Designed miniproteins, single chains, continued (4). Designs and how they scored, part 65

Each design is a single chain, and the fold is of that chain. pLDDT is the mean over its residues in the fold that is shown.

## One batch from the design tools (miniprotein)

Design m14237
Fold by ESMFold2-Fast:
Structure m14237 (fold): chain A 77 residues (1-77)
Amino acid sequence: ASDPVEEAAKAASKEDSEEIKKLKNQGLGYLALKDWKKAAEYFKKLAEKLGKADVPEELRRRAKEAALEQAKDAAKM
């Protein structure tokens, strides 16, 4: 379905878009390796980057919340 993080990446500048994609991919990579602590750390970094990105306020809030939920879920594993 529609991913707020992906939507934020599309709305952001090229520079911010690349950073968002990199952090998301690193978090997902650590999930695949079952490194739950590092996955949670990278999703938290993703949320911090999204909170500072030049995107519409509503999208920024939703994307940040989605990244924080992914971090929380990884931390529970």
Scores: mean pLDDT 81

Design m14238
Fold by ESMFold2-Fast:
Structure m14238 (fold): chain A 81 residues (1-81)
Amino acid sequence: MDYLQQGRQYMSQGNYQQAVQYYQQAIQQNPDDWRSWLLLGTAYQQLGNYDDAIRYYQQAARLDPRLRPVVDGMVRNKNGL
């Protein structure tokens, strides 16, 4: 079952709580998939849980260091551009 796609569907509906649940299931199936961590961070950011969002963005960047500039941009944007 594609929990990552189901999480994205809930994100598009604005149901960020359900998106978090499905992204957590995706991480349980494959904890090394940086995409699941990145999307979990995005869902927490939409919920206003910025500290949790940063933590999950940093985990994604640890799994794929090529994401570090993207993650740094996401963290910077919450402080105004």
Scores: mean pLDDT 80

Design m14239
Fold by ESMFold2-Fast:
Structure m14239 (fold): chain A 68 residues (1-68)
Amino acid sequence: NADGIAALRAALPKLTPEERLLVGYILAQGRVPSDEELAKALGISRSTVARHRKRIEELLGRPLEEVL
């Protein structure tokens, strides 16, 4: 929802450049894509996507699925 999107945007300055690319893609899609889709879109491994998701969730204090 909008509250989740706002929290994600507010977290952007605290993220690494790699994490910001992932967040930017999610915001552009208006949904949380699968790890496979994110890996393909960003040209990185699925395990790297999962690692970035975990760090973003830690910063937000909630699962990424609840952000949108």
Scores: mean pLDDT 77

Design m14240
Fold by ESMFold2-Fast:
Structure m14240 (fold): chain A 79 residues (1-79)
Amino acid sequence: SLEEAVEKALNEMPEALRELRRNASQVDVEQATNTFKMVKDSLVSVGKEDEGKKFLEEMARAAREAGLDELARKLEEIL
């Protein structure tokens, strides 16, 4: 289901964001922001608004832990 796919992505994303930190200069912050926003909007569209917000909060935290402060800030702006 969509919810299961998002939960799986949420669990895998902190590691992916840490890998992106290794190549921080190559991180497409705008593309990443748009992708995470689409996931959140999809959850909202099926009545899972709280799960969508939690997803963005988790991604913003993971981005900060990975040193991707600009990505974290942009994700927080779309909460």
Scores: mean pLDDT 72

Design m14241
Fold by ESMFold2-Fast:
Structure m14241 (fold): chain A 61 residues (1-61)
Amino acid sequence: MLEIKIVDYPEGLTDEEKERLLERIKESMSDEALKAFNGKKVLIRDENGNLIEVTVEVKEK
């Protein structure tokens, strides 16, 4: 299973908001796409419709 984390969350996010953002990234991208974006910026919409730019780190476990 792929281990995915965000290394540069925007300020002001709660732990719950961070978890939801991570889940949106996992739902929006295939495992192959996530591996291709390892260490790169991803542009994703928050559940509130806000466009957020974050860097993802991907490891296979």
Scores: mean pLDDT 76

Design m14242
Fold by ESMFold2-Fast:
Structure m14242 (fold): chain A 86 residues (1-86)
Amino acid sequence: ALSDEEKIANIKTAAEVLYELARARFPDDEALHAELEALLQKINAAKTVEEALAGFEEMLALLRRRAPELAAVVDEAEQGLARLKA
């Protein structure tokens, strides 16, 4: 099983990947970039698995609402998150 430190690191990496994908896919959506950047900062400041999970789940929910073209990537991230919780 993964340690808490490894789980936090994996969540932070996944959040950075989603942030960069959203920036590349929607380069002119400054409002979306600002909201994602704020969430990424919260996730990067996380010291517990619970804090990292809470921030990441907010990021996935935001992308589901605002970036439906990324639905497949969000689905894969949600599956990865379920495996980390197992």
Scores: mean pLDDT 85

Design m14243
Fold by ESMFold2-Fast:
Structure m14243 (fold): chain A 85 residues (1-85)
Amino acid sequence: SSEEAKKRAEEDGRIAGELDKSSDSATSQTAAALIATGASVEAILQSDTKEEGLEGIEAALKAAKEKGGKMAEKAAKESLEGYKK
């Protein structure tokens, strides 16, 4: 379950990063940020522990960053910092 949640978060982070990187449209960048935020929320809800949720968000963040999606990366990073508290 948690491993599946982490893989889904990574996939969604990758999709968000690619969408953000491929377009200068404010609409596409906003959608990418929302996808990255949604991936983070799903990682939290599908995880049995806070540590597993954090790992899922970190996977989404890394995937978005590797694709060069700056807005998606920012959204995932803000989700990570918020959940760490």
Scores: mean pLDDT 84

Design m14244
Fold by ESMFold2-Fast:
Structure m14244 (fold): chain A 95 residues (1-95)
Amino acid sequence: DQVKKEMEEALKTVLEEKPETPEEKVERLKEAVENLDVETFAELVLEVLTGSEEVARLRREGYRIGDANKDASEAEREAARKKLAELHEKIQALL
C-alpha cells in the first residue's frame, strides 16, 4: 500500500514536470503502479525525466534496490523502501 502511494506521488510529480510526456508512456507508468512493478516504474520515470546518462546511473541504483529486496526479510524490505525513497529524491533533484 505505501509503495503504491509513493509510486502514485512520483507519477504526479513526473507528469507535472514533463507535461509533454506521450500518453503511451503515461499508460505504461500507470500499469507499473497497478502491478506494483517498482523497477519498471523507476526505469520509465528516469527515461521521462532525463533521457541521458543519469538514467543509466539511477537505473543501476533501482536494480540494486530490487535485488536487495528479492530474498529479503521484513526488516530488509523496510530498508529497501527507505532506499526507494532516496531514489525518488535523486529523481526529483534531476527535475
Scores: mean pLDDT 68

Design m14245
Fold by ESMFold2-Fast:
Structure m14245 (fold): chain A 77 residues (1-77)
Amino acid sequence: MEEEEIREAARKAGYSEEEIELLLELYKKEKEKQEPSEEEKEKMRELLLRLLEQRYEKEKNEEEYEKALKQIEELIA
């Protein structure tokens, strides 16, 4: 259940429900081989990393940060 894993990771990272739904829609498109360009992938990765870093600074939970980072890498890779 890849979708559920992404939802759990994003929710723990502090994304809103609306942001989670947007991430899932993007993920579904990529899974169906409707991939964005390399430049678009990099911009999305940077945005997700910034949101993750911002959340990590507030919570300082290294395990949750590392888990969410791995999920982002799998999503955008």
Scores: mean pLDDT 65

Design m14246
Fold by ESMFold2-Fast:
Structure m14246 (fold): chain A 101 residues (1-101)
Amino acid sequence: DKVGLVLTILYLARKGDIEKDEAIEFLTEILGVSPEEAERIINASLEEQLKMIAEKLGVSEETVRKRYKELKEDPVKFAAYTLEAVGRIIEIRLKKKREEE
């Protein structure tokens, strides 16, 4: 689910567990936004991030907020999203390198 993956990536980037450029590449691929918009999302407040995610994915803000709460309360679910998100970053970076050289 894209909502959980995006929320997880934003959390990991905020903690410094992934590089900002990796988070930008992930958000660009998953949300279909420009790198500049992805950077704005990463730098936004939590409330602004929830609103932007809802708008970009075509879901309600309440749906995004509910998923955020679930990730905070369920460490196993959070760990699963973290593994999926990291795997997606690796896939995106490898694809980009193959296309660029």
Scores: mean pLDDT 81

Design m14247
Fold by ESMFold2-Fast:
Parts: C-alpha cells; sequence; structure tokens
Structure m14247 (fold): chain A 85 residues (1-85)
C-alpha cells in the first residue's frame, strides 16, 4: 500500500548505516520525530519497544518490524498508552 511505501522510505531515511536495520539510537530519533512535543525517550522505553518488535532477537529492527512499530505508534490506542508513560 501507499502507507507501506512511505514507511519503507522513512525507514531508509532513518537507517544511517544503510544496512537495512534500525539500531537503538536510530529508533530513538525516529520516535522523537513522530512525537516532537515530547523529550527523547528513556533507554528503558526504547528497550521495551525493541523487546516488543524485535522478533529476530538481534537488538535491531528490520523493515517488517519497523513497519509494525510505526503502525502501532500511529494508532489511537498506542497514542493513549504513550500519554500515560
Amino acid sequence: SVEDKLVEEMFRSWDKDGDGKLDKAELRRFILALRPDRPELSDEEIEELLKKYDTDGDGVLDLEEFTKLFSDLSEESLAEELALA
């Protein structure tokens, strides 16, 4: 879909190493860009997100895992959960 293509382009923009993976620092910057009204997430918050979406257990997010995270962050239910955190 158009949404999937936008997420892929965004992923590549945030993938500073060009290795097809997003590390903890890149993920933190991405989330800050989505929620610029918030300060940078804590290490614990980033770690919980990696734990939730890192299905490979390699400590980085590939495009598929990143797409799931972006979709969840864009939904009302997760926005409400983040407001409580």
Scores: mean pLDDT 67

Design m14248
Fold by ESMFold2-Fast:
Structure m14248 (fold): chain A 114 residues (1-114)
Amino acid sequence: MKEQRVRAVVAAVTAGAQTAIRLIYEEGKSLDEAIEAGVKAAEDVLRQLRASGGVTDEIADEALKEARRIVRKVAQAAHEKGPEESLKVANEEVRKLAERYGVPAAELDLTAPL
């Protein structure tokens, strides 16, 4: 159960953070547009995981709350400081989440290739 929660959050955050960073740095979109698109990408991932039976509705709802918070923070860091700093923020938030759920953070590094 804890591992499924962490995996759901990481999948949602990865999709949302990558979308927000791309929109800010590759497409020149506003901070608000990047946050909106990033949150939508996270919601889309969690909807697919629910449809496939990979997570329960309760886990998906918890993952979405964490993803919304982290995506906003990552988008702000990307807008203010750049893509490298935004990835550091994403990794730090995922590390804190892994610690909270008792899962090894090394398996959740968002800078590592999927």
Scores: mean pLDDT 75

Design m14249
Fold by ESMFold2-Fast:
Structure m14249 (fold): chain A 84 residues (1-84)
Amino acid sequence: AEEDLAKGRELWKQGKLDEAIEHYRRALDKDPTYVPALVELLRLLFLENRGEEAVRVSVDWAKRAPNYKPADDLADPRAFGVPV
């Protein structure tokens, strides 16, 4: 999970968007409760104007982790090192 997140970030930095998405999806497939991978994947998809894929990812993730509310984690930017 963490290794797929780190690899995804490295690939995104290199402009290899599809490979980065694949690694983030693999992290979530292994552990659907690994919110950092969900956040990074959604951020990439929104920045690249791929909102339909972001919706599909969110729906698929929610089916695997129905008892976890992503809105609570995503509402606190401090959890991801940003103060805004």
Scores: mean pLDDT 68

Design m14250
Fold by ESMFold2-Fast:
Structure m14250 (fold): chain A 118 residues (1-118)
Amino acid sequence: AMAAPVRVAALVEDQELEAGETTIKVRVRVWGPAGPHRVEVEVEVFDKETGKLLDKQREILTVEATARDAQGWWVGEAEVEFKAKVPEDAKEYIVKVRVRDLQSGAELEGEGLVKVKK
């Protein structure tokens, strides 16, 4: 069921996390009225074995809904890059992403793929 006139999603694309400073890329998609949507994206990086939070960052961006999907929704996409720091001894990671539209309050949580450090 549709609870709000705006929908949001975030996707962590296939990527490898490196020890020290690394870049996490998140693709954000917004469905709703045409024009600018302000969204907050939160990324959390966890050690899979310990469940320890390794890094947490937030970014606010504007996503312009200027394209039309097959169902007639206006859609916008943007990519956000987060520079994260991970311990050198962590081998497997869980990346959690939350995206929220700041005007409507529509939100979605997701988990990225678990990555093993090479």
Scores: mean pLDDT 71

Design m14251
Fold by ESMFold2-Fast:
Structure m14251 (fold): chain A 86 residues (1-86)
Amino acid sequence: MVDEIADEVLKLLGKDKVTPEELARILQEVTGLTPEQARGIVRMAMEATKQKEYLDKEGVKAAIEAAMTVAGLTPEEILERIRKML
């Protein structure tokens, strides 16, 4: 599920890698988290995956896992919300 969610995020924004700002915006829209919470999650994911400019699929996966935990959402709920943005 997390792999599928990361693939849908990269598909939405253009394949390869995303900026921290693009990912934070998507997390806000999908989860209802505040801008501060979304930015914190993206920073944590970048640090965990040793990325400093952009997030690749592994960085996006880490951010999604953290966002699910903080927002209390299931992988299925997040995937459905992202698909509605397409």
Scores: mean pLDDT 80

Design m14252
Fold by ESMFold2-Fast:
Structure m14252 (fold): chain A 80 residues (1-80)
Amino acid sequence: SAAEEARQRKLEAAEALIRETVQAMKTASPEEKASLLTRFVQRLRDLDFPSEIITKLVQLLSDPSVTLAELQEELRRLLG
């Protein structure tokens, strides 16, 4: 259905954004990391993600012990 296709596109966009942000943060200075997190939050808002989900993803993204795979699994859990 069109709704299911839209939901799938939203999930794929969010997963791509997480990968992009994680890669950028690996080489970023503390100031650049703050800018990347601000952009990440804004882009998730543009994708109509609820603030609760955005807050959870930002917390996980800010934790250096959390892997990309764990972030993607949590995203799928939060949207299910």
Scores: mean pLDDT 81

Design m14253
Fold by ESMFold2-Fast:
Formats: structure tokens, sequence, C-alpha cells
Structure m14253 (fold): chain A 100 residues (1-100)
């Protein structure tokens, strides 16, 4: 069967994902404010910043869930990782897959 998801429906799914992660304490106000600041520096109009920040966080949570499954760790641990730790984890997963 064909997928009928529009860009608007995908955006809503990402926003719901971000909201659920806030309710579960997986992401906090600090990450939300950082995402809004990043978008503001990129020249995004103020009226779109909040919605796009939620979409960015939802996408980050979705990627963190997939990475956590591959690495066998908790999503919360992946979401708390620094860029250096994420790079190292991604490198280890890539190398392990290549050696299989």
Amino acid sequence: MLSQYSEEEVAKLLIEKAKKAFEEGLIGEEQFEAAKEQLRKAGVPEEKIEELALQMLGHRVLLAEELAKLAGVDVAEVLRMSLAELDELARELYERREKE
C-alpha cells in the first residue's frame, strides 16, 4: 500500500515526538532554547522558529532512538552525548558493521 504522508503530516509526527520526549524528560528546555537560537542565527523568521525547533528536536530524538537500538544503549544516554562521543559511537558502529 502507498504511503500517503505529506510534509505537513511528517512535521506533525516530529513535533509529537519532541513533545513526548519533553514529557518523559529525555530532552529539556536547554536543548529547545539551543535549537531556537540555532534557527534564529540561520535567519529563520521568528514566527516559524518554535515550530521548526520542535521539528529539529523530534528528528534528533528519532535518530537517537535508531542509534540507541544499533548500539544497545538507552535513548537518554545518546541524547546526552557530546558531539565527540556521538562521532566515536558512529565510528565504532561503522567499523563493527564492516568487520561483520
Scores: mean pLDDT 73

Design m14254
Fold by ESMFold2-Fast:
Structure m14254 (fold): chain A 91 residues (1-91)
Amino acid sequence: SRARRLVEEILRLTAEALLLRLEEPRMQELARRIEELLAQLGDQEALEELEQKLREVVERLAPVAEELAATADPAEAARELARRAAELLRA
């Protein structure tokens, strides 16, 4: 579905931001892209629900991202974070 693809893309971008320690300008660009993806849903309640879920996912995964950044390859850690975030949103 379109909503599922948008959510998965948002989660990938979020995982990259958490793990790759993006500089401030890149983080601003990433935030803008996430905002654009959320705007594509067109449903205010769906947007608020996804924003809340994304916030919860970031909050839950931030400590895991720090551990993975220390112990794993950055690209593999980003993929694992995206996978876990997608599972949290699908539940």
Scores: mean pLDDT 64

Design m14255
Fold by ESMFold2-Fast:
Structure m14255 (fold): chain A 74 residues (1-74)
Amino acid sequence: MDLLYDILKELNADGSGVVTREQLETALRAFAPEEDVEALVDAIFARYDTDGDGVLEGEELEALLADLEARRRA
């Protein structure tokens, strides 16, 4: 299972269509505390958060989800 993908889908299931850096970091710490959460979140937002506002919405969130789906192939 792709835990990160599932977390993002669950956060977006509320109908907000928005995932903040804080929400993602909190969820990752809860589900994968052994990982370097800060480095992972920083890498994600550096790639997908083009506005630098700490929020993934619309095209940014879609791009992240698409990359996670592609990663499942590896």
Scores: mean pLDDT 71

Design m14256
Fold by ESMFold2-Fast:
Structure m14256 (fold): chain A 73 residues (1-73)
Amino acid sequence: GNEEKAEELILEAEELAKKSTDKELKLEAEVTVGVALIVLGVGKVTKDEKLYEKAVELAEEALKLAKEALEKS
């Protein structure tokens, strides 16, 4: 479901951001991962499916930023 999808996307984004050397885009990716993790965590506590959907959206944005950071590395 959306919870598992968010977790998988977050892990991929974290791994790619960690490998990146572009300081600004790496920081943006890591901050977006942090926000996605907070939203996912609140979703797990509240059992709110809309928060899982939002976590997926944030995780997809984090992955996009991490990929851009890696390309500019």
Scores: mean pLDDT 86

Design m14257
Fold by ESMFold2-Fast:
Structure m14257 (fold): chain A 80 residues (1-80)
Amino acid sequence: SGADGARAAAEHAKQGVKSGLEAGTNAGPVFGDLALAMARAIGSGKGGYYGGEAAHRAFEQGWTLDEAGLAGVIAGAIAN
């Protein structure tokens, strides 16, 4: 049940970030701040840090903004 709850929370967070990114995010110079802020809002504390770091690294590896954002949210949610 705990593991199922964590997966459900990560999936909801993933869908929220995906919808937000599709609705109003640009792959611009604010991406790092946006990804970190979103990860902190969803993951908080260490989850926010790990989420933001994962999103930043994915983006540096050439992932799309959506993919990087989703990776960050999932990492942040799991880290909590």
Scores: mean pLDDT 56

Design m14258
Fold by ESMFold2-Fast:
Structure m14258 (fold): chain A 80 residues (1-80)
Amino acid sequence: SIMERIDELIERGERLLSEAEQLNAPQSVITEIRDTIARARELKRRYQAGEVSELQALVHLLALSGEIFVAEQQIRRMKS
């Protein structure tokens, strides 16, 4: 379901945030990850409230997934 996909993205973001904090990543990177997680949680709230359609939620979810992917690549480069 779309709800499961949103929850998976939030969990993915939270794991990335924990890793970024452990690596002492730049505050700007940590802030970007936190912002993306907050926006994913807001998407969940809006979807549960019926404020966005399933298609609209999917479009937003794809954009947020892209942001987390970029942040994951930044953290991966810091480990290299």
Scores: mean pLDDT 90

Design m14259
Fold by ESMFold2-Fast:
Structure m14259 (fold): chain A 72 residues (1-72)
Amino acid sequence: SPHLTNLLNIQQDMRDASLAIAELYLRRAEQALAEGDEERARIYQSFADSHRNMAINSEENINLLQNQIQNE
């Protein structure tokens, strides 16, 4: 259905955005470690982990929506 396809597209965009933000924070964590700032590195790593978890949740929704579309 067009409705399910639109929801799938939204979840795909959300997953891709969350993964991109996670990669940005991972690079910032690596830079902080290179500068000897272990506390800042931990904070950026935590943000990266949070956004990776958001991407995992979107991927679960993508799988559910894809299964629902295939059963139509």
Scores: mean pLDDT 90

Design m14260
Fold by ESMFold2-Fast:
Structure m14260 (fold): chain A 71 residues (1-71)
Amino acid sequence: SMEERIMEIISRVIEEMIAKHPDLSPETVAKAAKKALEALEEKRAAGEELSDEEMEEIARKEVEEVVKAAE
Protein backbone atom coordinates (compact mmCIF):
# COMPACT_ATOMS: atom_id res chain seq x y z
CA SER A 1 0.00 0.00 0.00
CA MET A 2 1.01 3.64 -0.30
CA GLU A 3 1.00 3.91 3.51
CA GLU A 4 3.47 1.01 3.82
CA ARG A 5 5.65 2.56 1.10
CA ILE A 6 5.71 5.95 2.88
CA MET A 7 6.54 4.34 6.24
CA GLU A 8 9.37 2.25 4.75
CA ILE A 9 10.92 5.36 3.16
CA ILE A 10 10.64 7.43 6.37
CA SER A 11 12.08 4.55 8.43
CA ARG A 12 15.09 4.29 6.10
CA VAL A 13 15.77 8.06 6.18
CA ILE A 14 15.45 8.19 9.99
CA GLU A 15 17.81 5.20 10.41
CA GLU A 16 20.36 6.96 8.17
CA MET A 17 20.06 10.19 10.20
CA ILE A 18 20.45 8.35 13.55
CA ALA A 19 23.59 6.65 12.15
CA LYS A 20 25.05 10.10 11.32
CA HIS A 21 23.89 11.69 14.62
CA PRO A 22 23.81 8.93 17.30
CA ASP A 23 23.21 11.50 20.09
CA LEU A 24 19.89 12.73 18.63
CA SER A 25 17.16 12.95 21.28
CA PRO A 26 14.07 10.72 20.90
CA GLU A 27 12.01 13.94 20.79
CA THR A 28 13.99 15.27 17.80
CA VAL A 29 13.73 11.89 16.01
CA ALA A 30 9.94 11.83 16.56
CA LYS A 31 9.57 15.43 15.33
CA ALA A 32 11.65 14.67 12.21
CA ALA A 33 9.58 11.57 11.39
CA LYS A 34 6.34 13.55 11.89
CA LYS A 35 7.48 16.38 9.58
CA ALA A 36 8.51 13.91 6.86
CA LEU A 37 5.17 12.09 7.14
CA GLU A 38 3.19 15.36 7.00
CA ALA A 39 5.08 16.52 3.89
CA LEU A 40 4.51 13.22 2.06
CA GLU A 41 0.83 13.12 3.10
CA GLU A 42 0.35 16.68 1.74
CA LYS A 43 1.78 15.59 -1.63
CA ARG A 44 -0.46 12.51 -1.62
CA ALA A 45 -3.55 14.63 -0.75
CA ALA A 46 -2.68 16.97 -3.65
CA GLY A 47 -2.85 14.00 -6.04
CA GLU A 48 0.86 14.03 -6.88
CA GLU A 49 2.29 10.74 -8.18
CA LEU A 50 5.70 10.43 -6.54
CA SER A 51 8.43 7.88 -7.21
CA ASP A 52 10.23 6.22 -4.29
CA GLU A 53 13.26 8.40 -5.08
CA GLU A 54 11.18 11.62 -4.99
CA MET A 55 9.55 10.58 -1.70
CA GLU A 56 12.96 9.77 -0.18
CA GLU A 57 14.30 13.19 -1.27
CA ILE A 58 11.32 15.00 0.32
CA ALA A 59 11.61 12.95 3.54
CA ARG A 60 15.37 13.53 3.74
CA LYS A 61 14.98 17.31 3.31
CA GLU A 62 12.34 17.52 6.07
CA VAL A 63 14.38 15.33 8.46
CA GLU A 64 17.59 17.34 7.82
CA GLU A 65 15.76 20.65 8.49
CA VAL A 66 14.42 19.38 11.84
CA VAL A 67 17.85 18.08 12.91
CA LYS A 68 19.52 21.38 11.92
CA ALA A 69 16.89 23.39 13.86
CA ALA A 70 17.57 21.27 17.00
CA GLU A 71 21.12 22.69 17.16
Scores: mean pLDDT 82

Design m14261
Fold by ESMFold2-Fast:
Structure m14261 (fold): chain A 59 residues (1-59)
Amino acid sequence: SQAAASAASLRTSAALAKQAGEELTRHLLSEDEQRGKELRARAEAGVAALEARAAEVAA
């Protein structure tokens, strides 16, 4: 179904965003720990929003 395809796309986007956020956070924590923590919190919130949207579309 189109809803299942949309949910799968959102899950893939969430996984890629999670990976990119982890790499960026690791890099920034080596330079500025406070900035890295703030970016990680924002990335986690964004991934959670995408995962929530995927669940909503799948329902």
Scores: mean pLDDT 79

Design m14262
Fold by ESMFold2-Fast:
Structure m14262 (fold): chain A 81 residues (1-81)
Amino acid sequence: DEEEERLLVTIVYLILERLKGVSDEEFLEEAKKVQNMNLEEIQKYIEELKQYILENADFLLEKTNNPAERELFRETLELLK
């Protein structure tokens, strides 16, 4: 489903936004954790990430300096509600 694929891509984008400002080492450590997760852990991680994004939406939006990315982030917030 194109909408589901778009949502997944946007969630990945938001993961990157959440990790913005961290070192390359911290980013790689988080990426390794996700790669080693089982299905249940991945589902929990996605839900926790969605919760974090919704709770910190204003702060994350303020950190997003690219207008196109900012608009995509707003659209994603509406989909996550």
Scores: mean pLDDT 66

Design m14263
Fold by ESMFold2-Fast:
Structure m14263 (fold): chain A 75 residues (1-75)
Amino acid sequence: GNAAGAAALHDLAKELGEDTKLTAEEAAQLIVERSKNKEAGEIAAKGAVEGVRAGGLTGEQTLREMAAASAAAGG
């Protein structure tokens, strides 16, 4: 992967995580699984965990949206 793309995935996942209601573990696992690139997926998962820490995340719908956004952003 590339650092800029990974950072964008991280920030996107964090923003989605703050608005959603996903557990950190659920968000991280889904994003890693759905990412085309394991390295980029792990960076996005970190963003999701940061979002959960800030927003107290819960919700399947939001988890799916985060995964889709992370996949679309690259990796």
Scores: mean pLDDT 58

Design m14264
Fold by ESMFold2-Fast:
Order: sequence, then structure tokens, then C-alpha cells
Structure m14264 (fold): chain A 92 residues (1-92)
Amino acid sequence: MEPSKNLKEAKKLLKEAKKYYKKGKKYFDKGDIKKAKKYLEKSQKKLDEADKLLSKESPKDPEALELEIELAMLQIGIAVLKLAIEKKEKKE
């Protein structure tokens, strides 16, 4: 049977956050720091929305747990990329 409405929406938001993170990383690799920051900010906003929805779900739900793990991994990725951006900005 179908996951809860919150799980479906959280999964969609995480997918969007991942797309923005990939765009941010691509622009960072091209040296476009301004666009990298813009997409990283968009990724973080979608991630925060997904986290808010997942916080309403039972921690015993395996689907909620899988999404929480995916959320945590993406948060680490965003933090690493943000640190890399800050290091490049300090050299300008």
C-alpha cells in the first residue's frame, strides 16, 4: 500500500534538493561561485522542508528511516560544498 502523504512529499522534496545540489556542484566545478551559492541555497531550503515533514513520521517506519539517512547524507554533501565555496571566496 502507498506511503503516507508526508513521506511522498518528503521524497519529492529530497529529489528536488538533490537536483539543486548537483547543479550547485557543477557550477562550483566551472568556477561560477555565485551560481553555485544560489543552487546550494535552493537545495538547503528543499532539504529543510523535507526534514520538517519527516519529523512528523514514526522513527519505526522503515521508509521514514531510509529517507532520514538520505537526508543526513545530503546535509553532509551540502556542508562540504559550502565549506569549499567559503574557502574560494576568502581568496578573492
Scores: mean pLDDT 81

Design m14265
Fold by ESMFold2-Fast:
Structure m14265 (fold): chain A 81 residues (1-81)
Amino acid sequence: SSRAQALAIARQIFDRVRDANGTINRAQFIAIVQQLRAAGYPLDVAAAVRLFQQYDVNGDGTLNRVQFLQAIAQLLAQHGI
């Protein structure tokens, strides 16, 4: 499915760019969303920023892999994917 393909792309990029602690920051998250847009997924960047803030429950400015995949899954769902 389109959703499964988008999630597979997102996982691959996350696993490549994550730091030694297994997290990504806000700028890296937005860059991944922009890569999904370039791949043809019509995702709103402002919605992505809001989801980053929502899933950053510790307020440390990073998402771990689980939080990242939940944020991307919700972003896809908000866009009917």
Scores: mean pLDDT 90

Design m14266
Fold by ESMFold2-Fast:
Structure m14266 (fold): chain A 85 residues (1-85)
Amino acid sequence: SMEEELIEKAKELIKEGKIEEALELLRPLLSHPDPRIRAQAARALGEVGVKRPELAIPLLEPLLSDPSPEVRAAAREALTRIRAR
């Protein structure tokens, strides 16, 4: 899907150190109606958080209360990854 392509582009931008550009792509996807897209965006934020935890953690914490268990799991995994670094 286009959203999955945006997530892959965001991951590439993160690898290049273009964190603000990656966040511009990911932030709208955190509110997407499809929980699969929100979960994938949360995992990409985990990669942001390895480099810039102060930018990723505030966006991930609300997802711990997401109605979808898949999204909550993705947020927990991302926060664990960030805090282990």
Scores: mean pLDDT 88

Design m14267
Fold by ESMFold2-Fast:
Structure m14267 (fold): chain A 97 residues (1-97)
Amino acid sequence: SLDDLIQLLREVLELARKENAYVLSGLLLGLIDLAEKGENIDFVKSWALTFKNLIEVSGEFGILFLEHLLKHDRSGLSEEERALIEELLAKYLPTVE
C-alpha cells in the first residue's frame, strides 16, 4: 500500500541519517513527498525496492554504496531519472540536518 511505501522510505531515511548519507537523505525526503502526494508512484516504488534489497543484504554498506552512487556515478540512470533526482535534490538536500 502507499502507507507501507511511505513507512519503508522513512525507515531507510533513519538509516541514511545514522550513516551521515546526506545526499541519499535528500533524495529520500523528496521520494516521501512524492509518495504522500501520489506523484511519480512507479518511480518511487522502483527506488524503494532498490533500497529495501540493498539494505536487507548489506545493511549500512548498502546505505554507503547508494550515497557513493548518488554523489559520484549516476551513469546507470536514464536521462529522465537523473532530471527528476536533480530536481528533488535541489529542493530537499538543503533541508537535510
Scores: mean pLDDT 82

Design m14268
Fold by ESMFold2-Fast:
Structure m14268 (fold): chain A 74 residues (1-74)
Amino acid sequence: GGVTLVLSGLSEEEAKKLAEEARKKGASAVVQKGKKTLLVISGLDEETAKKLAREAAKLGAEATLIIDGKEIKI
């Protein structure tokens, strides 16, 4: 199964920039607007997902990795 990365707490602009980077690496990315901006990225390998999670964390975001149905908070 693929790795899914869920990012919350980013601004819309920050989420769009990370979505573009993920798509350049062959992943799919969806920015969902609600009470908080949610970015869902799927189709990354684990190492790339962890790297993007660390970059989002530096921006103050919360990152959750879903690997084979298991949730891992970063």
Scores: mean pLDDT 79

Design m14269
Fold by ESMFold2-Fast:
Structure m14269 (fold): chain A 104 residues (1-104)
Amino acid sequence: MEEEMEKLFEEVLKTASKDDQANIDGARKAIEGLLGRPLDFVPKTLEEAKEAFRELVREVEKSITLSPEMRKVAERALNSKDPQEFLALLQTFIILLSEEMGKS
């Protein structure tokens, strides 16, 4: 479990840009993809990207109950200090969500 999560996180980190704005834009695109609609605002900072992610988590909770693993990944994303780490954790959350939705 830990090893699979860490490996997934590492694979996503390998594809992430070193450009903070590119990582914020990547997070926006991922969130919009999951929501199936554009956000009402364009995140420019890590804090604004975290606000968009909180909206995504709230929308997801309407359809499914988050696993403890998904909650931990979401908490880590919301506490991240680096846009690159944030995007990697967000992508990890999305992969876990896709697996969970495939079971229902």
Scores: mean pLDDT 77

Design m14270
Fold by ESMFold2-Fast:
Structure m14270 (fold): chain A 95 residues (1-95)
Amino acid sequence: SKEKIFADIIAELTLLAIYFLMQGHEELADFVLETANKVEKAYKQGKFDEALKILKEGAERVLAWAEEHLDPATVEVVRKQLERILKLAEELKKS
């Protein structure tokens, strides 16, 4: 259960990175993938609170960048994707 929720978080981050690559935002995609890698390393070390902190801070930075550089419709798509990821993080915390 906990391992599956974590795998779903990494999958959703990967899908978000692919979305940014398809939109031509390579540096943002790289940031999302780097964030996913840092979250995975912290999780594998048993540092669950650190993994969740990295994820939340990464999500905030992605949303802030999107709000500054992307059109409002695309920002709404990104916001909803990040909300799904953070909801999975809350489920992971309960597990």
Scores: mean pLDDT 87

